Designed miniproteins, single chains. Designs and how they scored, part 11

Each design is a single chain, and the fold is of that chain. pLDDT is the mean over its residues in the fold that is shown.

## One batch from the design tools (miniprotein)

Design m348
Fold by ESMFold2-Fast:
Structure m348 (fold): chain A 116 residues (1-116)
Amino acid sequence: SELEELKRRLLALTEELIALLGELARAILTHSENVTEAIGAVLRLIGLQIDLELLKKEIENAKTREELLAGAERVLALAREALAIAREHVPDRTDLIARIEALIAELEALIAELKA
């Protein structure tokens, strides 16, 4: 039951990150004055979204704490990449940056629980 609770929390955070990537892509496209840079950033976000969708399936099939920990650390790495893209392309979107930072903090807390 503890493992199932941690798994549900990780899946919820993964889904939240996927949704945030979509919002971030829209923000970049609507606020960018440089269309080439905007396209490049959106392609990077599409790559992260594909990685997260594949990772979500791996997390759904995880049966051990160690498998969940590996999944959580990969989601955290992708969240940090999303934060870097947000800071580079939409630094004025402090609301969106704060939401990504909050998600990273929740992932770090979950990883700490998985290591306990």
Scores: mean pLDDT 90

Design m349
Fold by ESMFold2-Fast:
Structure m349 (fold): chain A 87 residues (1-87)
Amino acid sequence: MKLYTEEQFDVMVEAALVIIEAAIGKLAQSKIPDKEQREKAMKLYNEALDKAVEASRAAQNGDVETARKLIEEARKLLKEADKVIEE
């Protein structure tokens, strides 16, 4: 079993939370009555999910700096998607 540093584990947990938030957001987009707005939100959640998965892999490989950058990018995408839902 691979032993992770506290920093690696913390970043992996942050990535997992973003993955969960993106997955919930994909389900929540069903509340948008406009199909084009739903598709826009869905695309943003999918991009956030992909970034968070890459962040988890980077953290597992010890590249904590790359993982943190990917998490920040994923968080920005989540915020943009949330704005689409709130419109």
Scores: mean pLDDT 80

Design m350
Fold by ESMFold2-Fast:
Structure m350 (fold): chain A 70 residues (1-70)
Amino acid sequence: HMEELEKKRKEAEEKYKKVQDEANRTIALTDQVAASQAEISPEQAEDLRKAGTDYANEKVEKAKEELEKI
């Protein structure tokens, strides 16, 4: 069933792209929030950036692994 396999691959690719877009938005948003929040400490700002990057990387890696399984 080449059609079924092709559909699964397309769905995984779309999922991967969506996760990558969401990850990029998360990084951009956390960076913007950290930069604009004068009330938070430099340590809190760095922790926020790191959390956003770690979250984004984990999501992207999981989606990539799912795509590569197909």
Scores: mean pLDDT 77

Design m351
Fold by ESMFold2-Fast:
Structure m351 (fold): chain A 65 residues (1-65)
Amino acid sequence: MVEETAKLTAAYIRMIAEGARLLKENEDGSLEFVVGPDPERIARARRVAEEDEALTGRKIELHEE
């Protein structure tokens, strides 16, 4: 139930708040998101991903649209 825990820690919610959309959860528990083309939004999404990795050890990959 790591995904539910990540949502409760708010990092996952912050990612979605930046307009990022979850594309998939990989078998190793890593997540892939796509984020809009705004540089400031991309920068904030990357920061959220790095903070979540620091908290949970779970890798997050970002794709740009």
Scores: mean pLDDT 70

Design m352
Fold by ESMFold2-Fast:
Structure m352 (fold): chain A 72 residues (1-72)
Amino acid sequence: SLEDELIKKLIEAGISEDDARKIIDALKNEDWKTYSNIRTAVLIRVPSDKQPEVMKAIKEVEKIIEEKKRKE
């Protein structure tokens, strides 16, 4: 599914599967408070040199989900 592909993209960037699923669920539900909290927690746990890569992956996933919602 699209969600499984997005989860794999986040895992490839260095995010745990559990955190990746929480990010996807929060974005799908437009739960911006939960999304912000998960994003902050993930970035704190990631080494500073990997933060740009992780943030880029999160932004790409956010854009894909937003685009999919606008098509529906």
Scores: mean pLDDT 81

Design m353
Fold by ESMFold2-Fast:
Structure m353 (fold): chain A 62 residues (1-62)
Amino acid sequence: MEELEERARRVYRTALEQVDKALAESPENARKAMESAATAAGLVDPEFGERVRAELEAKLES
């Protein structure tokens, strides 16, 4: 149980860090990282994936 959720959470956190880093270089690369994170979260829970996408999109636009 914890293994699956922990893996998805780790991928999500890594993608968040990549989004922050990519924002300094290129918003386009940040968007790719965001899509990857949302996809990974969606594999655990579709609602979580949608929420992650919304949060990361807001962060990317901020």
Scores: mean pLDDT 70

Design m354
Fold by ESMFold2-Fast:
Structure m354 (fold): chain A 106 residues (1-106)
Amino acid sequence: EIEKEIEEALNADVDTEHARLVRPLIAMLLEGRSREELVEWLAERLGISPATVERLLGRSLEELLAEARAAREAGRLEEARRLLAVLLAQEVLRFMEEYRRRKEEE
């Protein structure tokens, strides 16, 4: 299931900024890069600190989505975009953490 999701994501032809974020993250995960390296890359990519990325990644999916929606409604489109990028990164990191845990227990 996990391998199938990675294959489907890599084969998807998309040209959005969010899709460009997901593809590099999946590639880095396949290369075996650490969570810390992914957080640092994401921080540099989004123009925020690694500490800010860690705080945002610690929030629930519902909280991040609610904040992104509020930012969009307030006309803060750049902030809304960053929050959605963190949400996508959170899902990718969660997927990889579960995958690594399963491999370590084998």
Scores: mean pLDDT 68

Design m355
Fold by ESMFold2-Fast:
Structure m355 (fold): chain A 81 residues (1-81)
Amino acid sequence: SMEEEKEKLIKEIEEIAKEIKEIARQIADTDPSLRPSAETIILLVDEMVKQAPSMSIEELKKAKESLKKLLEELKRLLDEV
């Protein structure tokens, strides 16, 4: 059903968001000069997750792709610090 697809997308988004927050914290711990940027990312990701139940399936798919791209960028940054 559409509701089951939405619930699955929200869960996937929550899991990606959790990984983003863990990596952002690791970056901040490794390079304290990046801590304000990491805290901003955590706040933005938390707000996105908070808004997820109000999103359409298409908006959730776009949010998931945006978070996946952010996660990939943060993983690359962590390898450089």
Scores: mean pLDDT 88

Design m356
Fold by ESMFold2-Fast:
Parts: C-alpha cells; sequence; structure tokens
Structure m356 (fold): chain A 111 residues (1-111)
C-alpha cells in the first residue's frame, strides 16, 4: 500500500539511502489517492533534493506542492521558497501539526 511505501521510504531516509527513498516516494505521489500521503511524500522529496543540492528537482517538487496543495502550510511555504530564490541544502519545507519522534528525526537528518 502507499502507506507501507511511505513508511519504507522514511526508513531509507534514516539510513541515508536517498536514491531508494526517492523511488518509493515518487510511487506514493503517483499511486496514492490519499492527499495527506501524497503531500507528505512530496515534502520529503523536496527536502531530499535540497539536501543533495539538486536545486532544479527541488524547485520542480516545490512547484508541484504549491500547485496541488496551495491552501496548506506546506503549499504556502513552498510558494514563498520559490519566490525568494534562496534554496540551499539547509532549507526546510514546513508542515503544520504535531510531528512524531520519527518524523522529527527524519527532518533533523534532512536538515
Amino acid sequence: SSEELLEKAEELILEGRYDEAIELLERVVEESEDPELRLRALVLLAMIYLKLGDLERAREVLQEIAERFPDTAAGIHAQRLLESGKLSPKTRVGQDGYLSEREEKIYEVLG
């Protein structure tokens, strides 16, 4: 399922296996009908590309977040990041709400 793919991608991120995590996250974006799972996968993709210094792919993912999820905190933040032009490996994409211990650890690893 898309939830299982996302969980496995999160494990791969913690292990530093970013290429494998990207493959699974792209599948979550394509296969999931759950908008929350798709948004989480897109945010993780953007942050991985930023960490890797792939600013072109990071911009593409941020554009998709801003276009598909404009009324979310992540979408609003993605739009601001695109307008600022100040993308770096230390840039974080914001999400609303309580982060689990696992989610916080993922965001620390990504920057």
Scores: mean pLDDT 82

Design m357
Fold by ESMFold2-Fast:
Structure m357 (fold): chain A 70 residues (1-70)
Amino acid sequence: MDERIEELVRRIAELLREKAEELAKKGELSQEELDAFLEKLDEVAEEDIAYLKANPELLPELEEGLKALE
Protein backbone atom coordinates (compact mmCIF):
# COMPACT_ATOMS: atom_id res chain seq x y z
CA MET A 1 0.00 0.00 0.00
CA ASP A 2 2.77 2.50 0.87
CA GLU A 3 4.37 2.00 -2.58
CA ARG A 4 1.00 2.79 -4.21
CA ILE A 5 0.64 6.00 -2.17
CA GLU A 6 4.23 7.10 -2.84
CA GLU A 7 3.89 6.38 -6.59
CA LEU A 8 0.60 8.30 -6.79
CA VAL A 9 1.99 11.36 -4.96
CA ARG A 10 5.17 11.33 -7.09
CA ARG A 11 3.12 11.09 -10.32
CA ILE A 12 0.88 14.00 -9.25
CA ALA A 13 3.95 16.07 -8.28
CA GLU A 14 5.58 15.27 -11.65
CA LEU A 15 2.48 16.37 -13.60
CA LEU A 16 2.19 19.58 -11.56
CA ARG A 17 5.90 20.29 -12.09
CA GLU A 18 5.61 19.77 -15.87
CA LYS A 19 2.52 22.01 -16.03
CA ALA A 20 4.25 24.76 -14.00
CA GLU A 21 7.35 24.59 -16.24
CA GLU A 22 5.08 24.81 -19.31
CA LEU A 23 3.36 27.92 -17.91
CA ALA A 24 6.75 29.49 -17.15
CA LYS A 25 7.90 28.87 -20.76
CA LYS A 26 4.72 30.63 -21.98
CA GLY A 27 5.51 33.62 -19.73
CA GLU A 28 2.45 32.97 -17.52
CA LEU A 29 4.71 32.30 -14.49
CA SER A 30 7.84 34.23 -13.53
CA GLN A 31 11.04 32.33 -12.69
CA GLU A 32 10.58 33.31 -9.02
CA GLU A 33 7.00 31.93 -9.01
CA LEU A 34 8.19 28.69 -10.66
CA ASP A 35 11.06 28.25 -8.15
CA ALA A 36 8.75 28.94 -5.18
CA PHE A 37 6.16 26.49 -6.55
CA LEU A 38 8.74 23.71 -7.03
CA GLU A 39 10.11 24.18 -3.49
CA LYS A 40 6.57 24.07 -2.06
CA LEU A 41 5.72 21.03 -4.22
CA ASP A 42 8.59 19.01 -2.68
CA GLU A 43 7.52 20.05 0.86
CA VAL A 44 3.85 19.20 0.26
CA ALA A 45 4.65 15.79 -1.27
CA GLU A 46 5.88 14.47 2.11
CA GLU A 47 2.75 15.83 3.83
CA ASP A 48 0.49 14.30 1.14
CA ILE A 49 2.13 10.87 1.59
CA ALA A 50 1.51 11.03 5.36
CA TYR A 51 -2.10 12.18 4.84
CA LEU A 52 -2.91 9.40 2.35
CA LYS A 53 -1.35 6.76 4.62
CA ALA A 54 -3.84 7.93 7.28
CA ASN A 55 -6.73 8.12 4.74
CA PRO A 56 -6.19 5.26 2.21
CA GLU A 57 -9.89 5.34 1.20
CA LEU A 58 -9.08 8.48 -0.84
CA LEU A 59 -6.67 6.60 -3.14
CA PRO A 60 -9.22 5.42 -5.78
CA GLU A 61 -10.67 8.93 -6.18
CA LEU A 62 -7.20 10.49 -6.55
CA GLU A 63 -6.14 7.78 -9.04
CA GLU A 64 -9.22 8.56 -11.18
CA GLY A 65 -8.39 12.27 -10.96
CA LEU A 66 -4.84 11.57 -12.12
CA LYS A 67 -6.15 9.55 -15.11
CA ALA A 68 -8.35 12.53 -16.09
CA LEU A 69 -5.29 14.83 -16.06
CA GLU A 70 -3.22 12.44 -18.23
Scores: mean pLDDT 76

Design m358
Fold by ESMFold2-Fast:
Structure m358 (fold): chain A 80 residues (1-80)
Amino acid sequence: PKIVIELADGRKIELELPEEVTLGEFLKALTEKLKELGDVPESLLDSLEEAAEENKDKKITFEEAEFIAKILQDILNELL
């Protein structure tokens, strides 16, 4: 399944995830996509990498991943 994060400026981040993923895998994939944007603060990227390492074994559902993506979308729209 695919997660889409749409930024206020119209840019989109798309992630294809399996039905079962760890929170760490999801956050790591998101962080790589955010690095491709080029304007995300390094402090946010570092925080996401730390969270990914701390949650590397925590399995999440696709629904939980979508919820987390929505929270991150709101944070990104406040920062960018």
Scores: mean pLDDT 81

Design m359
Fold by ESMFold2-Fast:
Structure m359 (fold): chain A 95 residues (1-95)
Amino acid sequence: SDEELEELARKFLSGELTDEEFDAVMQEIAARGPEAVTAFLEKLAELAPDFPLENLKRVYLRLTRSPAFAPFADDPAVQRAFLKFYLELLYQEAN
C-alpha cells in the first residue's frame, strides 16, 4: 500500500537503516518487480525534500551501488523515478 511504501521510504531517508537492512528492503522490493521498484523510487523522490542533503547522498549512493536494483537500470519507468529523486538531490546541493 502507499502507506507501507511511505513508511519504508521514510526509514530509508532517515539514515537509521544499516547496510544489511537497506539491502534486505531493496531485495524485497526488487522481488516484486519493476512496478514496485518504480513506486518505491517515486515515493523516495516525493519525500526527499523533507530530509537533509547528507541523507539524500547516502540513499543515492546505496541505490546506485546496490545489486538488487541493478537488473532494473535499463527500465525507462525506473530511470524516470530515479531521475526525479536525483534532481531533488541536485536542487538541495545547489541551495
Scores: mean pLDDT 84

Design m360
Fold by ESMFold2-Fast:
Structure m360 (fold): chain A 73 residues (1-73)
Amino acid sequence: MKEEIKKKLLEMGVSEEEAEKYAEEFEKYYEEMAKILGKEVTELMVKVALGELDEEEKAKALEKFEKALAEAK
């Protein structure tokens, strides 16, 4: 997760120091989201945002996210 986000930021032209700082901040938000939605769903949403999933995997991830939100009621 941290390394994947750092890599993505570096590809976008962000400096190594800034990319590392942003990746650390994202890790904190990830932990907070995992407490609300569950770790598996949060990890899938991160992969969707990073563009690491194909169209079928993305659709399945979104279905799991919607179900987790509905069950959180």
Scores: mean pLDDT 73

Design m361
Fold by ESMFold2-Fast:
Structure m361 (fold): chain A 69 residues (1-69)
Amino acid sequence: MRAGSEALGGLSREEAVEAIKKLFEEYKATKFEITALDGTVRTATTFEEAVAELDRLGWDGTSIIGFSE
């Protein structure tokens, strides 16, 4: 699988972390892209980095996470 996305809106931090973990496990993605409501884009290459970027953006329920090869 080369690319996809998951909406994180409405999820708790724990639910969002599980969704991100599922993306790493299910899609075997090598790069993640997190888009905030204001259009800010953050790139992560590991599960830990993706969680850290979401913590920086704040858990306001409006972020979308995408992934690619």
Scores: mean pLDDT 65

Design m362
Fold by ESMFold2-Fast:
Structure m362 (fold): chain A 75 residues (1-75)
Amino acid sequence: SAAEREQKRRGARALYDAIHTQGSRKLDRAAMEEILREAGVPEADHETLLARAEALGGGMVLMSEEEFVAALLAP
């Protein structure tokens, strides 16, 4: 739904902001899950978004916010 997509978009932006503010080294999987939960991302979507974020690895810090959000929300 549009609401679920917007919640996932908020979660992706929150992850991006945390990575760029705190540095990716300070964000383990549990910290990323908490950020998604606080952003209101449905629990069922946490694994997909986290797996995509982990697949991007260190490249995350070189991406724009729009590129990162698009990568996490890809079909």
Scores: mean pLDDT 76

Design m363
Fold by ESMFold2-Fast:
Structure m363 (fold): chain A 73 residues (1-73)
Amino acid sequence: DEALRLVEEAGKRAAALGDDETAALAAQASKYLQQGNLEEAIRLLEEARRRAEANGDERTAKLLQEAIELVKK
């Protein structure tokens, strides 16, 4: 869905920039979203967002933040 699409886009961007850890967190969060485990998905998305912010990747961080807001609705 829309949240899953944003997470996948964020993961691809992180991987393209060499941030394999943020990409891995996004991929794991996508798996939890597909399983309906929203609590674990949100936790991983928030961790990925903080890492993207720390790395100066504001676009990836913004995509992850938008995904978090959609999941929390």
Scores: mean pLDDT 85

Design m364
Fold by ESMFold2-Fast:
Structure m364 (fold): chain A 100 residues (1-100)
Amino acid sequence: STNDMISLMNTQSPDDQARVALDFIDRMIDLFTQNGDSSSQQYFQQIRSRIQSAQRAGDTTSLTRTVYQFVFQFNVYMNVYPQYRSQMQQIRDQVIQQLS
């Protein structure tokens, strides 16, 4: 579940949170790219850039805030894109396995 993903992310170091979140976002970008949704692809690329900038700057507060905002919104993304719900659930399950 999304709550399990949030709980597991809370146990990670900031560098591990960044690594996992960037992989997670890359999987989301791939999903929208495969389906020709350039607007959604660009949206997730912006989140990716914010995480990378915070990580490069050593700004752990901005890093963790951006990661948690992304993860907390995951159920909203599944509701906004019901056609991709199964693919998104699979991506979430892969992220949970990566965090454990």
Scores: mean pLDDT 84

Design m365
Fold by ESMFold2-Fast:
Parts: C-alpha cells; structure tokens; sequence
Structure m365 (fold): chain A 61 residues (1-61)
C-alpha cells in the first residue's frame, strides 16, 4: 500500500543517513540505538508527534 511504501522509504533514508554519518567517522551511533530508531519509525510513522517524542528519547537517552 502507499502507506507501507512510504514507511519503507523513510526507514531506508534513515538507515542511509546513519550509515553516511558513521562513515564520516566522527561519532558512530551504537547498533542498539540504530535499531531503536528504525523500530520507532516503523511503529509511529503515521503519528508525527509520537515519532518525534520517541526519537527525542532515543537521542537524549
């Protein structure tokens, strides 16, 4: 469905950006953090406010 394809594209973009940041070799995100980001995107892609809160908690710890 359109929604499922959009979620997949968002996840792929996030994965690519994380990989590029890791390749730049200034700060590597732990794999656990990457996994949590991807799970949050999958679960809350349609709820921007909830997704924002979950991502903020992941990054702020």
Amino acid sequence: SEKEELVKEIIEQVEKEIEEQAKSASVALPQETIDKILEAVKKYAEDADKLHEELAEIFEK
Scores: mean pLDDT 67

Design m366
Fold by ESMFold2-Fast:
Structure m366 (fold): chain A 74 residues (1-74)
Amino acid sequence: MEELIEKAEELLKQLGELLKDSTDPEVAIKLIGLILQAIGLLLELKSSTDVAQAEEILEQLEELLEEAEELLSS
């Protein structure tokens, strides 16, 4: 469980770095939306006692990071 939380915090940090590197205001607004979703998922993960649920939340966080990276890959 603690390893899953640590990995989730690392994913959130990566999202923050993508926002810092963004110079397009439309992309920045979309990234802020994804970061808010990621923060919500991290809080849900920290309150979870079910490993299967925690793994599903981590997968959703990984998907949000992939979506954020795609926004910047053009």
Scores: mean pLDDT 80

Design m367
Fold by ESMFold2-Fast:
Structure m367 (fold): chain A 86 residues (1-86)
Amino acid sequence: AEEDELLAALEEVLRQPTLDGRIAGLKEIFERFFNEGENPSEEAKQALLDAAERLFGKGGRTDVELVIKALEGDPEARALLEQRLA
């Protein structure tokens, strides 16, 4: 099912060892599953966050939210994610 493919893709994003790898993986998810790229809609972001929480719990939502903010150019989110990956 498409949700099983989304789950596998989200797991791969959260396993990426680098900030750039996680951002690239998230861009691919928005392009593949939502037909959107670097500027995902609020609806697509919310749908992805809801899926992450359902599949991985509150921690997964938080991890995916941090990557979304980093993708959108939030310097605090980028710094925090780099710290967690170092």
Scores: mean pLDDT 78

Design m368
Fold by ESMFold2-Fast:
Order: C-alpha cells, then sequence, then structure tokens
Structure m368 (fold): chain A 81 residues (1-81)
C-alpha cells in the first residue's frame, strides 16, 4: 500500500531529523569534531545525500569526513534496497 509506505517513510524521516538535530545541538555545546560514530549516525538517518553533506558541515566535518559519510549513506541505501 503506497499510502501506508509513505506514512511510515514520513515517521522515519521525522525520527531521523530529530536524531540529526540532537547531534548538531550536542556539537554546538561541546564543539567537538565529529567522530566515526557521528558519520555513521548521519549516514543512517539522512533521507538524501545532500542532507548528509549539510549535517556534516554543521558538525564542522572536514571535506574528507563529508565524503566518507556520503559513501556510507550510499552503502546503506543499497542495503535497504
Amino acid sequence: NPEEMRREWERNRELGEKTLEGIIENHKKTKQKPGPDDLEIVAANSPTEEEVRKVMEKLGATPEQIKEAVELWRRFQRMRS
């Protein structure tokens, strides 16, 4: 059912956005650079590759870390098929 799948996707998107907002807020308070776990969480919870880049940039990630997070996101998308 496409409508049920869309509602589930919307709920998962909202939960993902909340998770990403929490990481960004924590980074603002601690001012620590993102670690490997942060890259994986961003990759797992971002709906698009563009969102991965934006969140990583807000966390003060290096261009190399942004590239790694995008590659992780692409891997997760293939696994979720």
Scores: mean pLDDT 76

Design m369
Fold by ESMFold2-Fast:
Structure m369 (fold): chain A 100 residues (1-100)
Amino acid sequence: HMTFEEKVAKAINEVLDIIRKELESDPNVTKEQLDEKLKEAQKEIDRAMERISDLYAAGKTEEEVLEAFIEEIKRIAQKLGMSDETIDEIIKKVKEIFES
């Protein structure tokens, strides 16, 4: 019974949770740096969602929209300095949410 929009919201929450856990596990990251990086992640995701919404409104398939969403999330995670292993975990989790 999850809509596409509900799956997107769930994926965003899971992505932010994975990023938070990675940053919290780094002893060189302060609480202030953690809060700042999560705020930047949210801003980047919000901007990406504007682009994703435009694709959906333009009549792109759910598969095409999902592919674009994954590309946006991967780019954001790379920009935030997430490890390749963490990025792979993020992508896998997003795919699991949409593919069940």
Scores: mean pLDDT 84

Design m370
Fold by ESMFold2-Fast:
Structure m370 (fold): chain A 65 residues (1-65)
Amino acid sequence: LSTKEEARALVEQLLAQINSPDPAASAAGLRQLNQNADAIKEFGVGIDGRTAALHTGRRLLEIAE
């Protein structure tokens, strides 16, 4: 990642994948987000494995109910 805006765009893209109704796309997005968490954090984008897990957990609750 070269800029903070690129880091933010990557985060938004990966969160969209995680929130996808396709389980394979969702799993791939979550894995990629977690693998890039340290780099994303260094650019001041406050997202990491905890944030990804929170988004996934919230989505699962919405589906289950």
Scores: mean pLDDT 62

Design m371
Fold by ESMFold2-Fast:
Structure m371 (fold): chain A 100 residues (1-100)
Amino acid sequence: MTPEEIIAEIEAARPEMEARIAELAKTDPAKAESARILAEAAERVAEALREGDEERIIEVYKELLELVAKRRIEEARKAGDKEKVEEIEKLKEEHLKKLE
């Protein structure tokens, strides 16, 4: 994927993402908030790609990793799966260390 293709995909997905967030807000406000943060992060990636700012792309990736981990941990806690919570926390820490 070229940076231009990634930017175009993010821009094209914006209306669908906004509609999905609105629908999720009616049934699952927590998932709606997670989707909104993901949409905002995608816009930040598009902006960083337009500027050629690789450091900001890494920063957005770290934020997305934290968000995905938090969402999966919350789902695992709701299911009572303590082992899965620990696994996700360990994988998050490992990935964050690789980005340093």
Scores: mean pLDDT 74

Design m372
Fold by ESMFold2-Fast:
Structure m372 (fold): chain A 74 residues (1-74)
Amino acid sequence: SLTLEELFDREFARYDVDGDGTITKEELKAAAEAQGRVFSDEGIDKLLAQLDRDGDGTVTREELRAWFRDRYEP
């Protein structure tokens, strides 16, 4: 089985459709919907607001991974 971090890396690559190591709100929403998960726009906005330090509407792989690790910590 994949570890949570390995699963995240795989999913991030799927969400990061342009391969630049960042994820936009639209990419995250589209990927979640494709997997049968529905996030409200407000829910995604809140998540990105917590992670998007620069306010440019994108989140780096490392920032999102740290959030994932904290949320699913041992």
Scores: mean pLDDT 64

Design m373
Fold by ESMFold2-Fast:
Structure m373 (fold): chain A 87 residues (1-87)
Amino acid sequence: STQATLYISSDDPELAAEIARQAEAEGVRVVYVEDAVAAAREEAERLGVAVEERRIGDTLVVGGRSDTVRVLGAEGPGVSLALLAVR
């Protein structure tokens, strides 16, 4: 089974709580952090996965993968999210 963790960083607590509620309804573990992308990167590096970054407008998009791990994240104005899934 895939175990997924969503890291959330936001200056809007109501928006963060709604995102967390939806993620938890899908069986995703939610962790509130100061920097969602940094938290996901640290865990990905611990699991041996390199994380690549690309800027699209005001959004920093991050991604990484191996045979057993996937990382997808976005850092934007007001909210940053990063999902780490392990098979």
Scores: mean pLDDT 85

Design m374
Fold by ESMFold2-Fast:
Structure m374 (fold): chain A 85 residues (1-85)
Amino acid sequence: ARTWQKENLIKAVVALRRFVNNDATEANYEALMKVPQKYLEQTLTDYINKIKEKGGEATKAKLEQYLKEAEVENDDIEYLVSLVK
C-alpha cells in the first residue's frame, strides 16, 4: 500500500475531483483535513478508477496537468499517472 502524507493526499483528491466532475469549485482544505485518512484514500481510489475507465494518452496528460496545478508532489503524480493506461 502507498503511504500518503495527508496534505498531499487532499491535494490529489481535489485535483481528481476537478478532473472527474469537470468542477472548478474551490476546495475547502480545512474541512478536508478533518476527514479520516482512510476515507480520503478510498475517495482517491474511486476517482482514479473512473479516470482509468477512460484511459489513453490524452487522459494521462490531462490528469498530470490537474495534479501539477494542485501542487501534488512529483512522486505522487508519477504514481497516479502510472495507474492510467
Scores: mean pLDDT 80

Design m375
Fold by ESMFold2-Fast:
Structure m375 (fold): chain A 94 residues (1-94)
Amino acid sequence: SEELLEKYKEKAENGFTPEELEEARRAFRELREVYARFARERGDDAMAEAILALEETNKALARAMYLKEYFGNIEALEEAIREALRRLEEEEAA
């Protein structure tokens, strides 16, 4: 995981190669849709629109690729966030 973090810090600073760029853009767009769905689920449509308007910067692409590789895929990341939020809500309700 240390090597993965350093790899994507470098990509955030120096950018992706043309061959890597398409996959990075897909990961970013999938991650953006996940965060927008969470905003809509809490009734925050303005935040969802702001999230969907986020630009494809080197930092944003690198963060999306890091999360995709760390969790295996963006769907697994979404499931991990949902589980964490459910546990947090249970803790506060108890």
Scores: mean pLDDT 83

Design m376
Fold by ESMFold2-Fast:
Structure m376 (fold): chain A 89 residues (1-89)
Amino acid sequence: AKKEYEEAKKRAFDAAGEVLRLVRQAHAEGNQEALELARKRSVEIQKLIDQAHEYEDAGDYKKAAEIYREIAERLERLAEELRRILEAA
């Protein structure tokens, strides 16, 4: 259980780093479409982060791992969408 939690959390953090890199690129290029998409997705992802913290505080690492996997999947999809927008500009 704890190994799966650590792997899921690392995957989410790695995906967050990639999204942050793409958001910085969008800012440098003045790509408002990419920035607006990132803003909207960040609101949804922050709610999941808050849920993951609640499960961590409760010691429910199995549920925390499930939420971090969802966070990672959403961040990975956002990174793909941001790359497509930036490449099309």
Scores: mean pLDDT 88

Design m377
Fold by ESMFold2-Fast:
Structure m377 (fold): chain A 71 residues (1-71)
Amino acid sequence: MELTVTGLHREPLSEEEREAIREALLAVPGVTEVTVLTLPDGRTAVSVTTRDEEAARAAAEVLREHGFEVL
């Protein structure tokens, strides 16, 4: 079962911060895809595609550790 986890960061992130979150999420076993977007209002949105619920929970924790609100 493919699950999507979405994180939202209230403030814009630097390129270095975006790469750090991307690398951290891709290091989670069962994460298949990570998309990092800058919203028109400057906030950062991250969409993580995972293979299973365990990977989704791990990805959510990584997002929270990096200051993201998990939706």
Scores: mean pLDDT 82

Design m378
Fold by ESMFold2-Fast:
Formats: C-alpha cells, sequence, structure tokens
Structure m378 (fold): chain A 82 residues (1-82)
C-alpha cells in the first residue's frame, strides 16, 4: 500500500491511499480530518498527539518524499499547539 500527500493552496491536505486495508483507509481518513481541523480550530495538545500517533502508524505507506512533505506540514501546524 501507499499514501500520496497533496497540499492545496489554502493549506488543505488531501491523502490518497492505494492498496490498503479498510482499517488502514479509516486511519488515513482520520489523519486527513485531524490535520485539516487545524485550519479552522485552535489546536490542543491532545489533537497534536493524536496526529503524531496516526502519522507514525501510517509511516510505512509513505515514500521518503511524501513523509517529509507531510511531516513538515504537520510540524508547522502542531508547533502552534505546543
Amino acid sequence: GSITVTVLEDGTVVLTATDVTPEEKELVKELEKLINSLLTRPPTLELAEKIRELFIKLYPFLSEEQRKLLEEHIQKKVEAAL
């Protein structure tokens, strides 16, 4: 399986999962939802930790380039929460 990361001009993140289980697809959708919530709501430490945990769980499905892109975007948003 693989995940492709797309960051739109407004900062919205789109995660496209290919050849993953239904359970893994749910984790991808949840990560996308949580990251995008940072665009419209004040971040919390709980939200930042959940994003980090989901990112780590999905790490094997990301190429080095996609990992870096997603990590840098998450870090910029999570730093505002910490």
Scores: mean pLDDT 76

Design m379
Fold by ESMFold2-Fast:
Structure m379 (fold): chain A 78 residues (1-78)
Amino acid sequence: NIEKLKKEAEENLKKIEELIEKSKEKGEITSQERLEIKKNHDKVVEQINKLYDLGDLESVKELEEKLKKLSEEVSKLE
């Protein structure tokens, strides 16, 4: 079910975004927050791979771009 996979990926991306914003508000990122971000990142990668296998290449590109932007934001946090 492509719609379910896309929705689950978007929900996991939102969790990463919320963790990043919380870290920015605190001015720091903890090891526990990094672990939670990685956990949600890995779930998004899994959902992207499943979407790729189902031939939804447009959603794959969109989700990969969103994930890349979030990863770049994490890399700027201490």
Scores: mean pLDDT 83

Design m380
Fold by ESMFold2-Fast:
Structure m380 (fold): chain A 57 residues (1-57)
Amino acid sequence: ATVDTGARTPGGVVGAAAGYDAAKAGGSNEGVLQANRAGTEGDVEAAGRYGREAAAS
């Protein structure tokens, strides 16, 4: 979807993806699952924060 993108939370979606990727790079499967679960449950803001913190580290 291109036109309806604004209705989503791109920061949260991107943050969740970045978070799980960063956690995986750190060798922490638990972190990957936590970030992915948070995003899936609709806790996209928390997932985004996890992603930012992991990427910043």
Scores: mean pLDDT 54

Design m381
Fold by ESMFold2-Fast:
Order: sequence, then structure tokens, then C-alpha cells
Structure m381 (fold): chain A 90 residues (1-90)
Amino acid sequence: SAEEWVEKQKEEFRRAVEQLLHQARSMAKHFPDSVVASAAETGLGVLRNRVLQAARADSSLTEEQKEELKRFVDELIDEARRELAAILAA
């Protein structure tokens, strides 16, 4: 169903962001902060664009479901940016 697809996209996006932050923590031990931040921001942008483009292309989704998914993605990216700042401050 459309609802099941949205929940699956939310879970896959969360896991992808967690994996990205895990890699950023590993990179922070070996690379300058500017390199880690640039790589992480690029990765977040790619992940955001892919999920939102997939939702936009899906005619079975309601506009409310598309907005819900967009809000979830934007909120999780904001949380990831705060976590990235904490990683780089350590």
C-alpha cells in the first residue's frame, strides 16, 4: 500500500542517514573537518533528492503523504546536521 511504501521509505532513509553519520565519525579520525563536513553534506543532499524524487514520481501517493515524507526527511537532515556538528566538535 501507499502507507506501507511511505513507512518503508522513512525506515530506509533513517538507516542511510545513520550509516552516513557512522562513516563521518570514522572519517573524522583521519581527515580534516572541512573534508568530513563536505562529504557528509553531499551525501545528505543525494539521499534527500533520491527519496523526494521517488515520492514526486509516484502517482499513487496523496499530496498529504508526499508532504509528510518531505517533513520527515527535512527534520532528520536537521538532526543529522546537529549530530555532524557534535562529531566535528569532539
Scores: mean pLDDT 88

Design m382
Fold by ESMFold2-Fast:
Structure m382 (fold): chain A 85 residues (1-85)
Amino acid sequence: DPEAVERLVEWLRRRFGISDELAETLRDILLSLDLEQQIRLAANVAVGLMGSKTLGEGQWEEARKLLEENFEPLIEEFRREVEEL
């Protein structure tokens, strides 16, 4: 569903400020995947973006905990976004 993919990409742009180039790449990949795989990929990208932002501060243990605690909530947030279509 192109609309579901667009909603996930827009959510990542709005929440994490991903580039237009990354958004294009993610759109192409997401359109080739099923819904469960789409949600997992989007959640993994979001977790990676959060981790890269915190790692520069030298607080690896705190960054790791943030990633681990946010993974399941992000998957649930994406499921909700797709269900609202």
Scores: mean pLDDT 62

